# Ledger of designs, part 75: designed miniproteins, single chains, continued (2)

Each design is a single chain, and the fold is of that chain. pLDDT is the mean over its residues in the fold that is shown.

## One batch from the design tools (miniprotein)

Design m6596
Fold by ESMFold2-Fast:
Structure m6596 (fold): chain A 98 residues (1-98)
Amino acid sequence: MAPLSEVYRIVVESLDRPLSDDEVKALQERLVALGLPAAARKGTRLEVLIQARTMEDVRRVAELIAELFFELGVKSIRISIYSMQTGELLETREYRRE
């Protein structure tokens, strides 16, 4: 049986350099403009809450966030996906671009 729509927390972290406050704000604003209104700034980290039915939908959002970080010149990022129902870490992925 396919799970009902669940809330997921996506935590995004730059691995090659810290992001400036302005860069984090710009990423948050871009994500809100793209229809992710639950994007929240926490220091130099970005957290996004999404409601999705499948992990593939969550991964598509993670890929979108990865591309936005690469547009800022970040070379390596880590994205961690948590279930908001259980609090468990479901997946951690590293994305890299030269």
Scores: mean pLDDT 75

Design m6597
Fold by ESMFold2-Fast:
Structure m6597 (fold): chain A 64 residues (1-64)
Amino acid sequence: MREEAEKYIEKLKEKNPSAADGIKQAMEKFGPEGAAELARGAVEAIETGDPDKWREGSAKALEK
């Protein structure tokens, strides 16, 4: 879980370093499972250009 979160955060950092920093802060508050879902959604949103991917990731993070 933490390893997976770090992997997606690294991908996000290449695209948007400030967003990656925000997700690292969220990991401290919501734990690595939530951070992994947030980072995955952010990466998918950037790669596809679809903001709904970010919304899906955020919803899953809040559920955890």
Scores: mean pLDDT 69

Design m6598
Fold by ESMFold2-Fast:
Structure m6598 (fold): chain A 62 residues (1-62)
Amino acid sequence: TDAAIEEAAEVLEREYGMPVDVAKALIEDALTVGGGTGEQLAESVRESGGSEEVVEALSKLP
């Protein structure tokens, strides 16, 4: 739906091998049902030692 969500999902597929549709659903759920922000998702990935490319993509989410 959102171009930033699509970009983040593609980065998750490239870096972690997560299917784009699954990544989009997880991002949307975290932002809506989980009540999180893109910054909180990016920080969670960074704290877990995740890819910097993923962190940057998630930080662009609203």
Scores: mean pLDDT 74

Design m6599
Fold by ESMFold2-Fast:
Structure m6599 (fold): chain A 72 residues (1-72)
Amino acid sequence: DLEELRARAVELLKELGIPEALARALIERALAAGVSLPSAATLEEVRAKLAEADPAAIAEKTAAILAELAAA
């Protein structure tokens, strides 16, 4: 379900320190631009790997990547 994947992506961004409203807006913009969300399993794997890194640096990089994908 796309709505479930969207919710999981928002939760991942929140765990990385991105406010919920901004995370939701980024995901909505990416979907409007035609970007596909990865599977729930892939999102959980990404979350686990990102949790092992510096969360502040990863949050900034993740936001930048999502903005670039949404702009494309």
Scores: mean pLDDT 66

Design m6600
Fold by ESMFold2-Fast:
Structure m6600 (fold): chain A 98 residues (1-98)
Amino acid sequence: SRHREMVEEAEAGTNTDEVVEWLKEELKTANPAERLRLTALALGILIKNKAPTSRAVEIAELAGLPQEVIDLIRSGMYKPENQERIVELVKPLADELL
């Protein structure tokens, strides 16, 4: 789909800001399952492009992720131990809705 193509292009560094802002707007009206999916896509794009952690915090707060996850992103999203812990906390929420 066009949306998949946009996400793949953004992950590769093309139109990253535009695609992230689009996903951020979609998050405002998304149901819980769609919210987790959109959040994962937005965070994935930001991580692949080594974006500032402040942008990831903004997405996580907008998505209503647990405070522990937001604190881990804020303290150092690119630290391997923090990435492992974030996945551990978020994966069960996503799996429960899939």
Scores: mean pLDDT 76

Design m6601
Fold by ESMFold2-Fast:
Structure m6601 (fold): chain A 68 residues (1-68)
Amino acid sequence: ASAAEAAERAGRSLAENGYASEEEAKRAIDLAKQGDAEGAARTLREAATRHGAPAAGESARWGVLKSA
């Protein structure tokens, strides 16, 4: 629950800033809902890095992991 909520907040923020696609954000949220907080965190970090924002991706990763 908490990791999924963190992934939803982080994924939404990244997508709104253009640091992730809607599909990438949704994939991370789905992984967190399945109990894969590590997979969700990695997906958000990789998406943000691909879109030129590695620092935002690291912040998103830690937000998900510390909530798990």
Scores: mean pLDDT 83

Design m6602
Fold by ESMFold2-Fast:
Structure m6602 (fold): chain A 58 residues (1-58)
Amino acid sequence: ARVMVPAGEGVVRSSGPGIAGVLLADGTGAVVHARLLDPATAPEGARVRVREGPGLNG
């Protein structure tokens, strides 16, 4: 099974086409589809809400 990224508040650390690296408020780092972010088009350094979903980095 893929590792599930928990829902929560985070900060965008990196961005790419349709994907983003985020640091969640609990210190968890994850790469996710940009569509799991609110807003999905958030720039690097922006505060975002992350929806629960599969991580892309494992």
Scores: mean pLDDT 70

Design m6603
Fold by ESMFold2-Fast:
Structure m6603 (fold): chain A 87 residues (1-87)
Amino acid sequence: MEEAKERIRRLAEEAARHLLAFIRARAAGREEEAARHEALAEAALKEARELAAETGLYDFALAVEREQAARVEAEVGEEARALAEAA
């Protein structure tokens, strides 16, 4: 149980990192890099959701996913503001 929770958290963190990298790459016009990070984020989320289904940790996985999504939104908001000022 504890190991499964740790793995779900790590997968959600990995997905969030790739999603942030996707957003940054897309903003910079790096389409191939963006596509790669999008695929990696999707794969990590899929693995986390499959593990949650296997272990019955749906609520935990959803809470962690929402926590990481909020973190990405906060970072994107700051970076979008900085990029808008640079334009």
Scores: mean pLDDT 81

Design m6604
Fold by ESMFold2-Fast:
Structure m6604 (fold): chain A 67 residues (1-67)
Amino acid sequence: SEAEIVAAFRAAAEAAVASDAPTVTLEVPYSGLSAAARKEVYQIVTEAALRLQAQGKQVVIVPVLLE
């Protein structure tokens, strides 16, 4: 479901922020989502990127196609 996709991405973003890896890849679900879910995903990406930048980490954002 859409809620499960958003929840999975939120969990992945939190794990990425908690990681000690110098470079972090965020696989962002961008297709097949409602406007509300896309807004939530955008907020998660923005928050995670800010937290990772504060830690001095490099962030790579990769869009994921949902069929």
Scores: mean pLDDT 79

Design m6605
Fold by ESMFold2-Fast:
Structure m6605 (fold): chain A 98 residues (1-98)
Amino acid sequence: SEDVERQAKIAPILLSAMGVVADFLNLLKDDLEASQEILEETEKLLAELVEKAIKGEIDPEEVAELLVERLKEITSKYLNVKLWVEGGKIVSEAELKT
């Protein structure tokens, strides 16, 4: 069914985004304030996207676009981040701002 196919495409996008966030937190492990801010904002974003996905209010493409846009915004103060979609997953290259 279309709903099962939609959810099957959204799940790997969300799971890969969680992995990307874990990488960001590892880069910021010595900056507790930055780690806390990023964790709180990403938990809020992921909760919103999961709720919309369950309600059928968002497509896989929209989930990916919002994750790329919002994760760049959330991390922009602390990290130089490249984010893109590859093979139905969120992929990142990130480094500390110098």
Scores: mean pLDDT 86

Design m6606
Fold by ESMFold2-Fast:
Structure m6606 (fold): chain A 87 residues (1-87)
Amino acid sequence: MDPARIEALTRQLLDPDPAVRRAAAAELDRIGDEAARPGIIEAGLSPREDAQLLLDDIVRNSKSEVLKEAAFEGLVERGMRLIEEGV
């Protein structure tokens, strides 16, 4: 897969428009590429309040096992950081 496209889609997961975020998640799901994994985890570690909702949506609705695993890992990492930061 084109790494630049995966990076652009991963960046769109942080877009303020929920429709853009869902479209990016659906395209990454269609790709199902392991290369998207670090970007999804990074999106989940974003200080944005809706980052957790994005990861939860991927875990529940993604058709890609790779993306579901990445989103689940991102949720775990996010939870650990929130505990460590006292948030």
Scores: mean pLDDT 70

Design m6607
Fold by ESMFold2-Fast:
Structure m6607 (fold): chain A 67 residues (1-67)
Amino acid sequence: GAAALSAAGREAVAYAEEKAETPEALQRAKDAAQRQIVRMALAGETDYERALAAAKEAVDAALAESK
């Protein structure tokens, strides 16, 4: 449900805060995680572990885009 997606989003933000070295990178990573959670919610997918894995992957991708 929505609570599981909210929990996954908060955990992905904590993951981004641990890995991001600059405020700008952190904001990009947080935005990426939020977009992924919203997309999954609109698609009707509500599994916490799947949502968390996808949001963390979005964080990693955003942090890798340094150019």
Scores: mean pLDDT 80

Design m6608
Fold by ESMFold2-Fast:
Structure m6608 (fold): chain A 65 residues (1-65)
Amino acid sequence: MKEIEAEAAVGLYRIAQSVIEEGTLTIFGFTVTMAKGVTDEELLAQEKALREAFLAGEQFTATVT
């Protein structure tokens, strides 16, 4: 189910963000770039975008700057 996979991807993104201040992470084929000084608003926006792209079956590259 794409919904379960989307929630798992979002969960991994949250964990990665709490551990990795800067860098690139690949989550279920999606590339996410994390940068130092990211705001909570940017994180929530990336989380929403990742979930929506995953459910739509689109290619997604998230840049959190």
Scores: mean pLDDT 62

Design m6609
Fold by ESMFold2-Fast:
Structure m6609 (fold): chain A 87 residues (1-87)
Amino acid sequence: SLKEELLELLLKAYDYALQGKFDKAQEYLEKAKELAKKLRPLDRLDVLEELLRYMLEKHRELGDDESAAALERVLAKAPAARQRILA
């Protein structure tokens, strides 16, 4: 699905950025940006929630507790954002 394709592109971009491979990360972000234009707002939110959960897991693995806590706070806002899109 387009949602799964967008998530895969964003996850690859994030992983390349974590490796310091910023040219590769930018390539995948540009592909993700074009694909995101084809998705509904609710579908984009679903992808963002999955990306944020992946980032949270990675920052926990790195022992980056401050970034992990910040990502948890952002994720806590997702249900309210979902309700606004559906209202």
Scores: mean pLDDT 87

Design m6610
Fold by ESMFold2-Fast:
Structure m6610 (fold): chain A 73 residues (1-73)
Amino acid sequence: REESLALGRKLVATFKEMAKEDPALKPIAELLEEVLRAVEAGDLERAREAAEKAQELLDEHRERALELFKKLK
């Protein structure tokens, strides 16, 4: 659990950095942060809904997200 939350926090931070480079990715970062907050609060239904929305947006912006992710590494 602690390890999964730490990985989730790193993922949110990574997308926030990518959103600074391309604001089109900001909604994805916000939804991933929503997932993390919901998981920490034990609200699994909210976490699932936010994760589904994040995945849909990520699928639309997948190539751009991958490009920026490679630049951050």
Scores: mean pLDDT 77

Design m6611
Fold by ESMFold2-Fast:
Structure m6611 (fold): chain A 62 residues (1-62)
Amino acid sequence: SLKEIAEKVAEETGVPLRFAYAAVKLVFEYGLSIDEAAEVLSRLFGIPLEVARKAVEIAKKL
């Protein structure tokens, strides 16, 4: 499930589960690319783009 993927992303990156869940939804429900999802996350949550991109990459690997 998307929640299980989000929990794994949070474990791997140390970001709060809420941010991990947003990353998973942007990729799997909205169909955004890694770069598009990372930019949206960085802008919405004020996290560094590199951290956002890493969370999205890990989500896609799971």
Scores: mean pLDDT 82

Design m6612
Fold by ESMFold2-Fast:
Structure m6612 (fold): chain A 88 residues (1-88)
Amino acid sequence: SPEVLAVLRRLAEVVPEGRPLLDDFTDENAYEVAEKMAELAIASGKLEQIEAALLALEELYRLTGDKRFLELAIDIAVVILERAVKSV
């Protein structure tokens, strides 16, 4: 959907390494594209990219109702929480 693509395009502005993944985007593979972008955000070690991935996954779940986005968002939230605990 145009709304799903718009979320992923906004995420690519924060996670530019994920921008080429949009070339392979279809509605059928939206989860796989989002998952790979989230993996790039985590691998970057940049909290702003990881937080952007979390917010994008929450919006994708709201738009699609696909629980895989919610499950991935929970995994990302755990990563953020673990990093926050280690930094105090």
Scores: mean pLDDT 85

Design m6613
Fold by ESMFold2-Fast:
Structure m6613 (fold): chain A 60 residues (1-60)
Amino acid sequence: ITLTPEQKELLQNALKEIEKIEENGFNVDEVINLLQKVKQETGLSNDEIVEKLFELKVKS
């Protein structure tokens, strides 16, 4: 799928927030809440979000 610039920025910001959650003591509920927020803001499915976050992490 092709991301809009806004969707890409939101996913990049979400990836950074996930990294901060991991550094500050991993909390699954915080990750779930972040993913739900990203889903609501981008309109992407859970599978699409996971795929695009993985792609962005590999590139970064």
Scores: mean pLDDT 75

Design m6614
Fold by ESMFold2-Fast:
Structure m6614 (fold): chain A 67 residues (1-67)
Amino acid sequence: MEKAKKVAEFAKELAREVAANPSLDQKKVEEELIEKVKELFEKDSVTDEDFEEVVKALKPEAEEKAA
């Protein structure tokens, strides 16, 4: 449960940032975020690296797309 909550909070933070950026395809990014978070929830063995990977996947892709 602890890791699941941590992942959920992380996802919320990312979702908030996506919502703040109008240039992002919020729905698409949200779907990818949910997919990754869902996989982490299923494993229930989430590490800090998993969190960072989700952030990297979201941020760099969004930024490169905006470029």
Scores: mean pLDDT 59

Design m6615
Fold by ESMFold2-Fast:
Structure m6615 (fold): chain A 116 residues (1-116)
Amino acid sequence: MSEKEKKIKELMKEILEKLKAHPDAYLFYYPVDLDFNPNYTKVVPNPISLSEIEEKVEKGEITTLEEFEKEIKQMFDNYKKVFPEGSYGQKAAEELEKIAKELIKEAREKVKELES
């Protein structure tokens, strides 16, 4: 692993830890129970949870901030489709997505400093 790749992995892990520290992170952390929610895949064909993104980062399946942002966005887009408009869950998804976007932006600036 290059120094840049190592730093990107550290930054992704830091973002995940900050998101997990949010009080509402529990709504997004574990995979949706498909036995309890058998119609979930009809609304959300590509389910992904925060814990699954964390596992992909640990295994080196997500190696760039671009891939990471895409997976994070997909997760929040999925939850916004299933939560009713104006619900607690929709507001939590919008809040955590905003936090994630800012943290990813800061991570990109840190990576640029390594290239300069």
Scores: mean pLDDT 82

Design m6616
Fold by ESMFold2-Fast:
Order: sequence, then structure tokens, then C-alpha cells
Structure m6616 (fold): chain A 91 residues (1-91)
Amino acid sequence: MSLLEKAKKKLEEASRLINQADAAVRAGDYETARKLIEEARKKVNEASKLLDEAYEKGEVTPEEHRELALKIVALNVRIVGIEWQVERGLP
């Protein structure tokens, strides 16, 4: 699997975890939501490193790099939003 394919897979895993964390927040399960969002953040960080390595090695075009970088930003925004909901839901 290429570095680009590995990065995409990590972003797909992160998106799944974020969706599960959102569902947990809606159910009032803030502990599960926190654990899921922490794992999602780790996956996004791993994907970011893989994308940077792929770009440095010339394995991705500037356009592909930009597209995936924007996806990483979008996922990080969602993670921050859920973290904020979890922190506000705690006593």
C-alpha cells in the first residue's frame, strides 16, 4: 500500500471514529465520546505524517496534497467541536 493509500485509510478510520463519537455525545455517553475522539485525533495525526512523507518523496501531486490537507483540517474541526461538547457536558 502506498503512503497516500495509507493516509486515506487513516482518514477513513478517523471519520468513522468521529461519527461514533458524535453518536455517543447525542446518547449522553461522554466517556465513550472522549475515548473515540482521542483515537480519531491519533489517526488524523498519523495520516498527516504519512501525507507529509508522501509529498516529500514525490508520491503525491500538489493538488492531491492540498485536497487531503483540507480533509485533515475538516476532520480536526469536527474533533475540536466534539471535544468542546464533551468538556461542557462534564460536571
Scores: mean pLDDT 87

Design m6617
Fold by ESMFold2-Fast:
Structure m6617 (fold): chain A 82 residues (1-82)
Amino acid sequence: MSKEEVFEKIKELYKRVLDAIEKAVAQGLPQETLDKLYELKKKFDEKAEEIVKLYHDGAPQSEIEKKLEEMEKIVDEIEKLV
């Protein structure tokens, strides 16, 4: 994947996170579920920051792709809660 493709994918994943949280809030899901969603969003944000740092440090594409896969798993986990 190009750097541009990686960041476009992160943007799509971030939209899915926001859509899931908005749906959870709109449905009046329990506070425990909302707390878990925000905790997972924090982990997602941290992984995005790690990818930015990896590009800055000139890390291998394989390491960046692993972080992107970790972000996808977080989004899947978020979507399962809603």
Scores: mean pLDDT 87

Design m6618
Fold by ESMFold2-Fast:
Structure m6618 (fold): chain A 75 residues (1-75)
Amino acid sequence: MDKEALEEFIKMLPEMAAQPTESQKVSLFVGLMIRLIGDGIVLSKESLKAILEAFDLVLQGKVEEAKKVLEEAIK
């Protein structure tokens, strides 16, 4: 179950949103993905969709909406 990966993304949302440029937000996102893959975490298609939607919301400055998307995916 990829619940731990989704919880890790939720914890990182404020740090991603605090990055001053879109490129830095992308770099933090990619770094987190590389770490999760390195830890052997396999994401379901549903969890990957939730992560991508949440990241798009972070790029729009909608951090609380991004958090809700990930929390809903954990259920």
Scores: mean pLDDT 79

Design m6619
Fold by ESMFold2-Fast:
Structure m6619 (fold): chain A 67 residues (1-67)
Amino acid sequence: DNYAALRERLRTVLGFPEQAVDDVLQSLKDFGLLSRADLDAAFATIERVVANGRALRAEQRAARAAR
């Protein structure tokens, strides 16, 4: 099950609680992302979104610590 592999990567990379991982996987299923190619594209997109989110959160944390 490609979704099981994606679930493990999301938990390992993001450290998300199980509920958040399930919500993301359900959204991917609703989008019909069932093929390996679609999952690879989803991985790349999620990694970019996570990196951007981490950077934004780090900026917000730094800004709050500086004020």
Scores: mean pLDDT 67

Design m6620
Fold by ESMFold2-Fast:
Structure m6620 (fold): chain A 64 residues (1-64)
Amino acid sequence: YNSQLAQLAQGMLDLVDQGRISAPSAAAMVLLARGYSGSEVGKAAQMSDEEARKLLEDLLKTYS
């Protein structure tokens, strides 16, 4: 269900804002939860902090 993915993205953004996790790691975790392959998850982990944060925000807006 798309709203569960949006809730995960919001939780990950909150952790990034608190400095508990990097934005690329948060984006990789959301993609892993959606069932993407390890190679695709690894590519997300290599994003810049700004790119990964924007991906999480766009995902939240799109699926919420």
Scores: mean pLDDT 76

Design m6621
Fold by ESMFold2-Fast:
Structure m6621 (fold): chain A 63 residues (1-63)
Amino acid sequence: EEAAREELTERLTRELGLAPETVAQILEGLDYLGIKVTPEVRERLLAQVRAGLAAGAERRALA
């Protein structure tokens, strides 16, 4: 349960280099929407954030 959320936090910080404030905002958004952090949700979210960062690196955009 909590392990999936903790692993998501660690991987967002470690693999994607996101600031703690940005990670906190992502988790707050999930809580607001009532989205349960499962391993599937974790992998989907990591893939989407990674894709967004790659697109942002090519073109300057507010992400």
Scores: mean pLDDT 73

Design m6622
Fold by ESMFold2-Fast:
Structure m6622 (fold): chain A 81 residues (1-81)
Amino acid sequence: DELAQEIQAQVDAFLARFPDDPEVQRLVARVRELLPSIPPSEEYIKNKIVDEKAIEEGINDGLALMEVGVLNIIARNEEAR
């Protein structure tokens, strides 16, 4: 859950930079869709039989999607100049 909170904090910080950009809103919505797929805590993972590799892949996919989204928004804003 700490990682999900950290990702959400980064999303909120990015949204603060581009509050009126509809693509930022779309990216935020997409990240929120992925957050439930990120396992909460190590204790929760230990209590539920969860594949560690699947957890890592889910986290990496979420971060990669966010990075691509950020780059696309930056490129669009630069193109609008």
Scores: mean pLDDT 56

Design m6623
Fold by ESMFold2-Fast:
Structure m6623 (fold): chain A 84 residues (1-84)
Amino acid sequence: MEVTEELKKKAIEALRLLGASERLIKRVEEDLNNYKGELDEEVVEEARELVLQDRINEALRRLEEAKDSKTRVSIAVGIAEAVE
């Protein structure tokens, strides 16, 4: 999956809509701009399913606890895909 400029904007807007902190949004924006690798598709799907099940606090907690850019970007993309 290609992380386009549209998808980056959608992810940041989705995080704001779901009530993510400005600190978390800044971290995700930095990772979205700097990470050039492949997404973890399993992590994307897990994050998408959490939001679709209205488990928003769990999705945001996983994003806060993510230790690497690949995981953070994958979670953010999953959240973006759930918020259509």
Scores: mean pLDDT 83

Design m6624
Fold by ESMFold2-Fast:
Structure m6624 (fold): chain A 64 residues (1-64)
Amino acid sequence: MKLDFKKDLEASFKKLEELSKSTDREVLEYALNLAQLLQKEYPEEVGEKAKELAERIREKLHKM
């Protein structure tokens, strides 16, 4: 690809990982929704990473 789509996805994912470290329930719920969206839209590129991140966010929300 002439545009490095993978770099853009990795950058977006890194931002989601930062959001997943939040202590704010609303921010965590937003991050969970984005992680689920990435898993649905880009399953082959980031599906496994998005699923793992979504599970970590769910665990944090469950402990809150």
Scores: mean pLDDT 74

Design m6625
Fold by ESMFold2-Fast:
Structure m6625 (fold): chain A 65 residues (1-65)
Amino acid sequence: MEKEIERIIEEAARRLDELSAADDVAGRTAFLQEAAERLARLRPSLSVAEAAQLISGRIGERRQR
C-alpha cells in the first residue's frame, strides 16, 4: 500500500512538473485535483487537501534537485 501511494505521488509530481514547464495553469489545477482525489480514495485517512499537500511537497523536493 505505502509503495503504491508513493508511486502515485511521484508520478503525479512528475506530471505536474511537466505541466508547469509548459505553463499550463488550467491543466495543472485540474490534474492536481484529480490526483489528490485519487490518492484520498486509496488512503481514507487522508483528506483531499492533505493528499494535495503531499503531492505539492514532492514537487518542492524535485525543484530542490
Scores: mean pLDDT 74

Design m6626
Fold by ESMFold2-Fast:
Structure m6626 (fold): chain A 57 residues (1-57)
Amino acid sequence: SEELRRILREIGETLRRIGDAIDVGIARGRELLAQGGTFEDSLAAIKEALVEAGYGK
């Protein structure tokens, strides 16, 4: 139905934005590791990217 298609499209858009935020966080984490950072610093970078995108607290 039209309503179902609209809802699925909205969910897809949200998932795409979350995925983009994760990709940004992973890139930041890899950069930190390359600079001698820890794995914990890399996880924090992913969390920060999600918060910046509005999906974390």
Scores: mean pLDDT 81

Design m6627
Fold by ESMFold2-Fast:
Structure m6627 (fold): chain A 112 residues (1-112)
Amino acid sequence: METKEKTYPLTPDADGVASFAVKVENGEAIVEVTARPDAPEVRVTISAQSDGVKAEVIESSGPDREKKVVEAGETATFTLRPGDRLVIKATGNGTILITVEGGAAEVKVTYK
């Protein structure tokens, strides 16, 4: 499988929210969300929006070190301090929505 990597800056808009949709098509994507070192505390919400998709938290740094599986139709929220990192593995067929609030983060997506 050819590895595709893209990085997206997520800065909250006037409503204090930024969102990014990760689409998986019968495959796998690794999504890394990193809070900027100079950013305030960031809240990251992961939503599995499609019946055929799930997201697994494979790495979390900082105070919120929770490993979770977000099944289809479920939502999980994580708190990242400046410089903290959250890594999720999205598998199946459908859309995972990443929502960032409170501060800016970088989202890196690697398709496998």
Scores: mean pLDDT 74

Design m6628
Fold by ESMFold2-Fast:
Structure m6628 (fold): chain A 55 residues (1-55)
Amino acid sequence: KVEEEIESLKKQYDINRKKLLEMAEKLGLPDEVVQRMLEFMDENYKKKIEELKKK
């Protein structure tokens, strides 16, 4: 089932997202920049999920 792959991707994505937020805080990045980075990560994650469901 693709659900296991999706679950693994979600866990990895959550870890990467947390690391990105920690790094952004350390570097003092503006909230707007951090938001764009999060949007790119979210879009990439959604694309991977859709590809797994499609084939």
Scores: mean pLDDT 79

Design m6629
Fold by ESMFold2-Fast:
Structure m6629 (fold): chain A 88 residues (1-88)
Amino acid sequence: MITDEGKEKMKEYIESLIKEAERLKAQAERLGNPEAVEFADKAIEHARKALEALDNGDYEKAREHFFEAMGYLTEARKLIAEAEAKQA
């Protein structure tokens, strides 16, 4: 059973992930990297699904979507770092 404090903390983590993914998407668009944009969009999509699952009390689905979002965020970050290295 998740506590109300645990739910709020998880919501804060997911909201932070959405902000980071939106920032990375904007950066990928400036770099002209469509693959990184796609991964950032998938991170945002899964993070939003995690929030919806959390609001519905489906903590297992919220966790699954959160981990998927983190995976996509990591791939977007990697592609952006590679693109930045080419432009430096």
Scores: mean pLDDT 84

Design m6630
Fold by ESMFold2-Fast:
Structure m6630 (fold): chain A 98 residues (1-98)
Amino acid sequence: NEKAAALADKLEEKKADIIKKTLELQPNLDRDAFEQALDSLILGLKNNDAEAIVKASEELDKLDPSGTALNTALRDVLGVEALEDFNALVQQARLQLK
């Protein structure tokens, strides 16, 4: 999936900025757990692994249950299109795991 690979590359390139912005919005976030979940998401996207994508997204949801901090960080660092691609790819992965 070309969009999944492109998103993975953007997430990897801007990982430090995404983590910094998310922690500015949610200072009590477990940084190490968040970075591990983000790395798992990047790997799942690169491998087109629906199960890995869903598991990583569920870990991110546990750390930021509102999704507000992560969604804001993705929008501010990567732009609205990347946020839309993220949400669409996670939804597609969930549909594949019926």
Scores: mean pLDDT 84

Design m6631
Fold by ESMFold2-Fast:
Structure m6631 (fold): chain A 83 residues (1-83)
Amino acid sequence: KEEEAKKLLDEALKKAAEETAKKYGLDEKTVLEVLKAIIDEGMSLDEAIERLAKLTGVSLEEAREIVEEALEEYGKELQKLAK
């Protein structure tokens, strides 16, 4: 059950990263790496924003919007799993 829950959480992260990357024209793997750093590795939101900006070349302000959107999409996917 715990391994299955982790798989569902990983799939939710991947889906959130894919939707966000598609919306902003970014590489899905890069967005997924940043989301995993926040959720799995405990990276702060500010550190994740700086990392995304450095990896993609977007501004810090745009990187913040992208990270916040990705976390919102992740939250929506988690809500679907909670039923």
Scores: mean pLDDT 81

Design m6632
Fold by ESMFold2-Fast:
Formats: structure tokens, sequence, C-alpha cells
Structure m6632 (fold): chain A 60 residues (1-60)
């Protein structure tokens, strides 16, 4: 659980870095991967937030 949540946070951080650079496709992929890690960790709230971020950057 701890490791999966840490991996999710690191993937979310990478998603933000790519979004800040204007690479929304790569950012969306990192946010989606972060959401999957949060789901595996049992953190449904963090997972939903990461899925929402992925959707927002891919759909503008």
Amino acid sequence: ADKLKKEGLELEKKGKEYADKGDFVTAGRYYNQAAKRFLEAGDKEAAQKAFDLSREVLLS
C-alpha cells in the first residue's frame, strides 16, 4: 500500500511536469498511471483526482 501510494504521487508529479511543458498527451498518460497505483493502494479519492486530471489535460 505505502509503495503504491508513493509511486502514484511520483507519477502525478511527472504528469504535472509534462502538463507545465505543454505535453498534455504525456501528462495524461502519467496521471492515468498514477490513478491506477492509487486504486491498487485502496485510495479511491486520490485515484479519482488523478483520473480527473488525466481527462482534463487530454480533453482540455
Scores: mean pLDDT 82

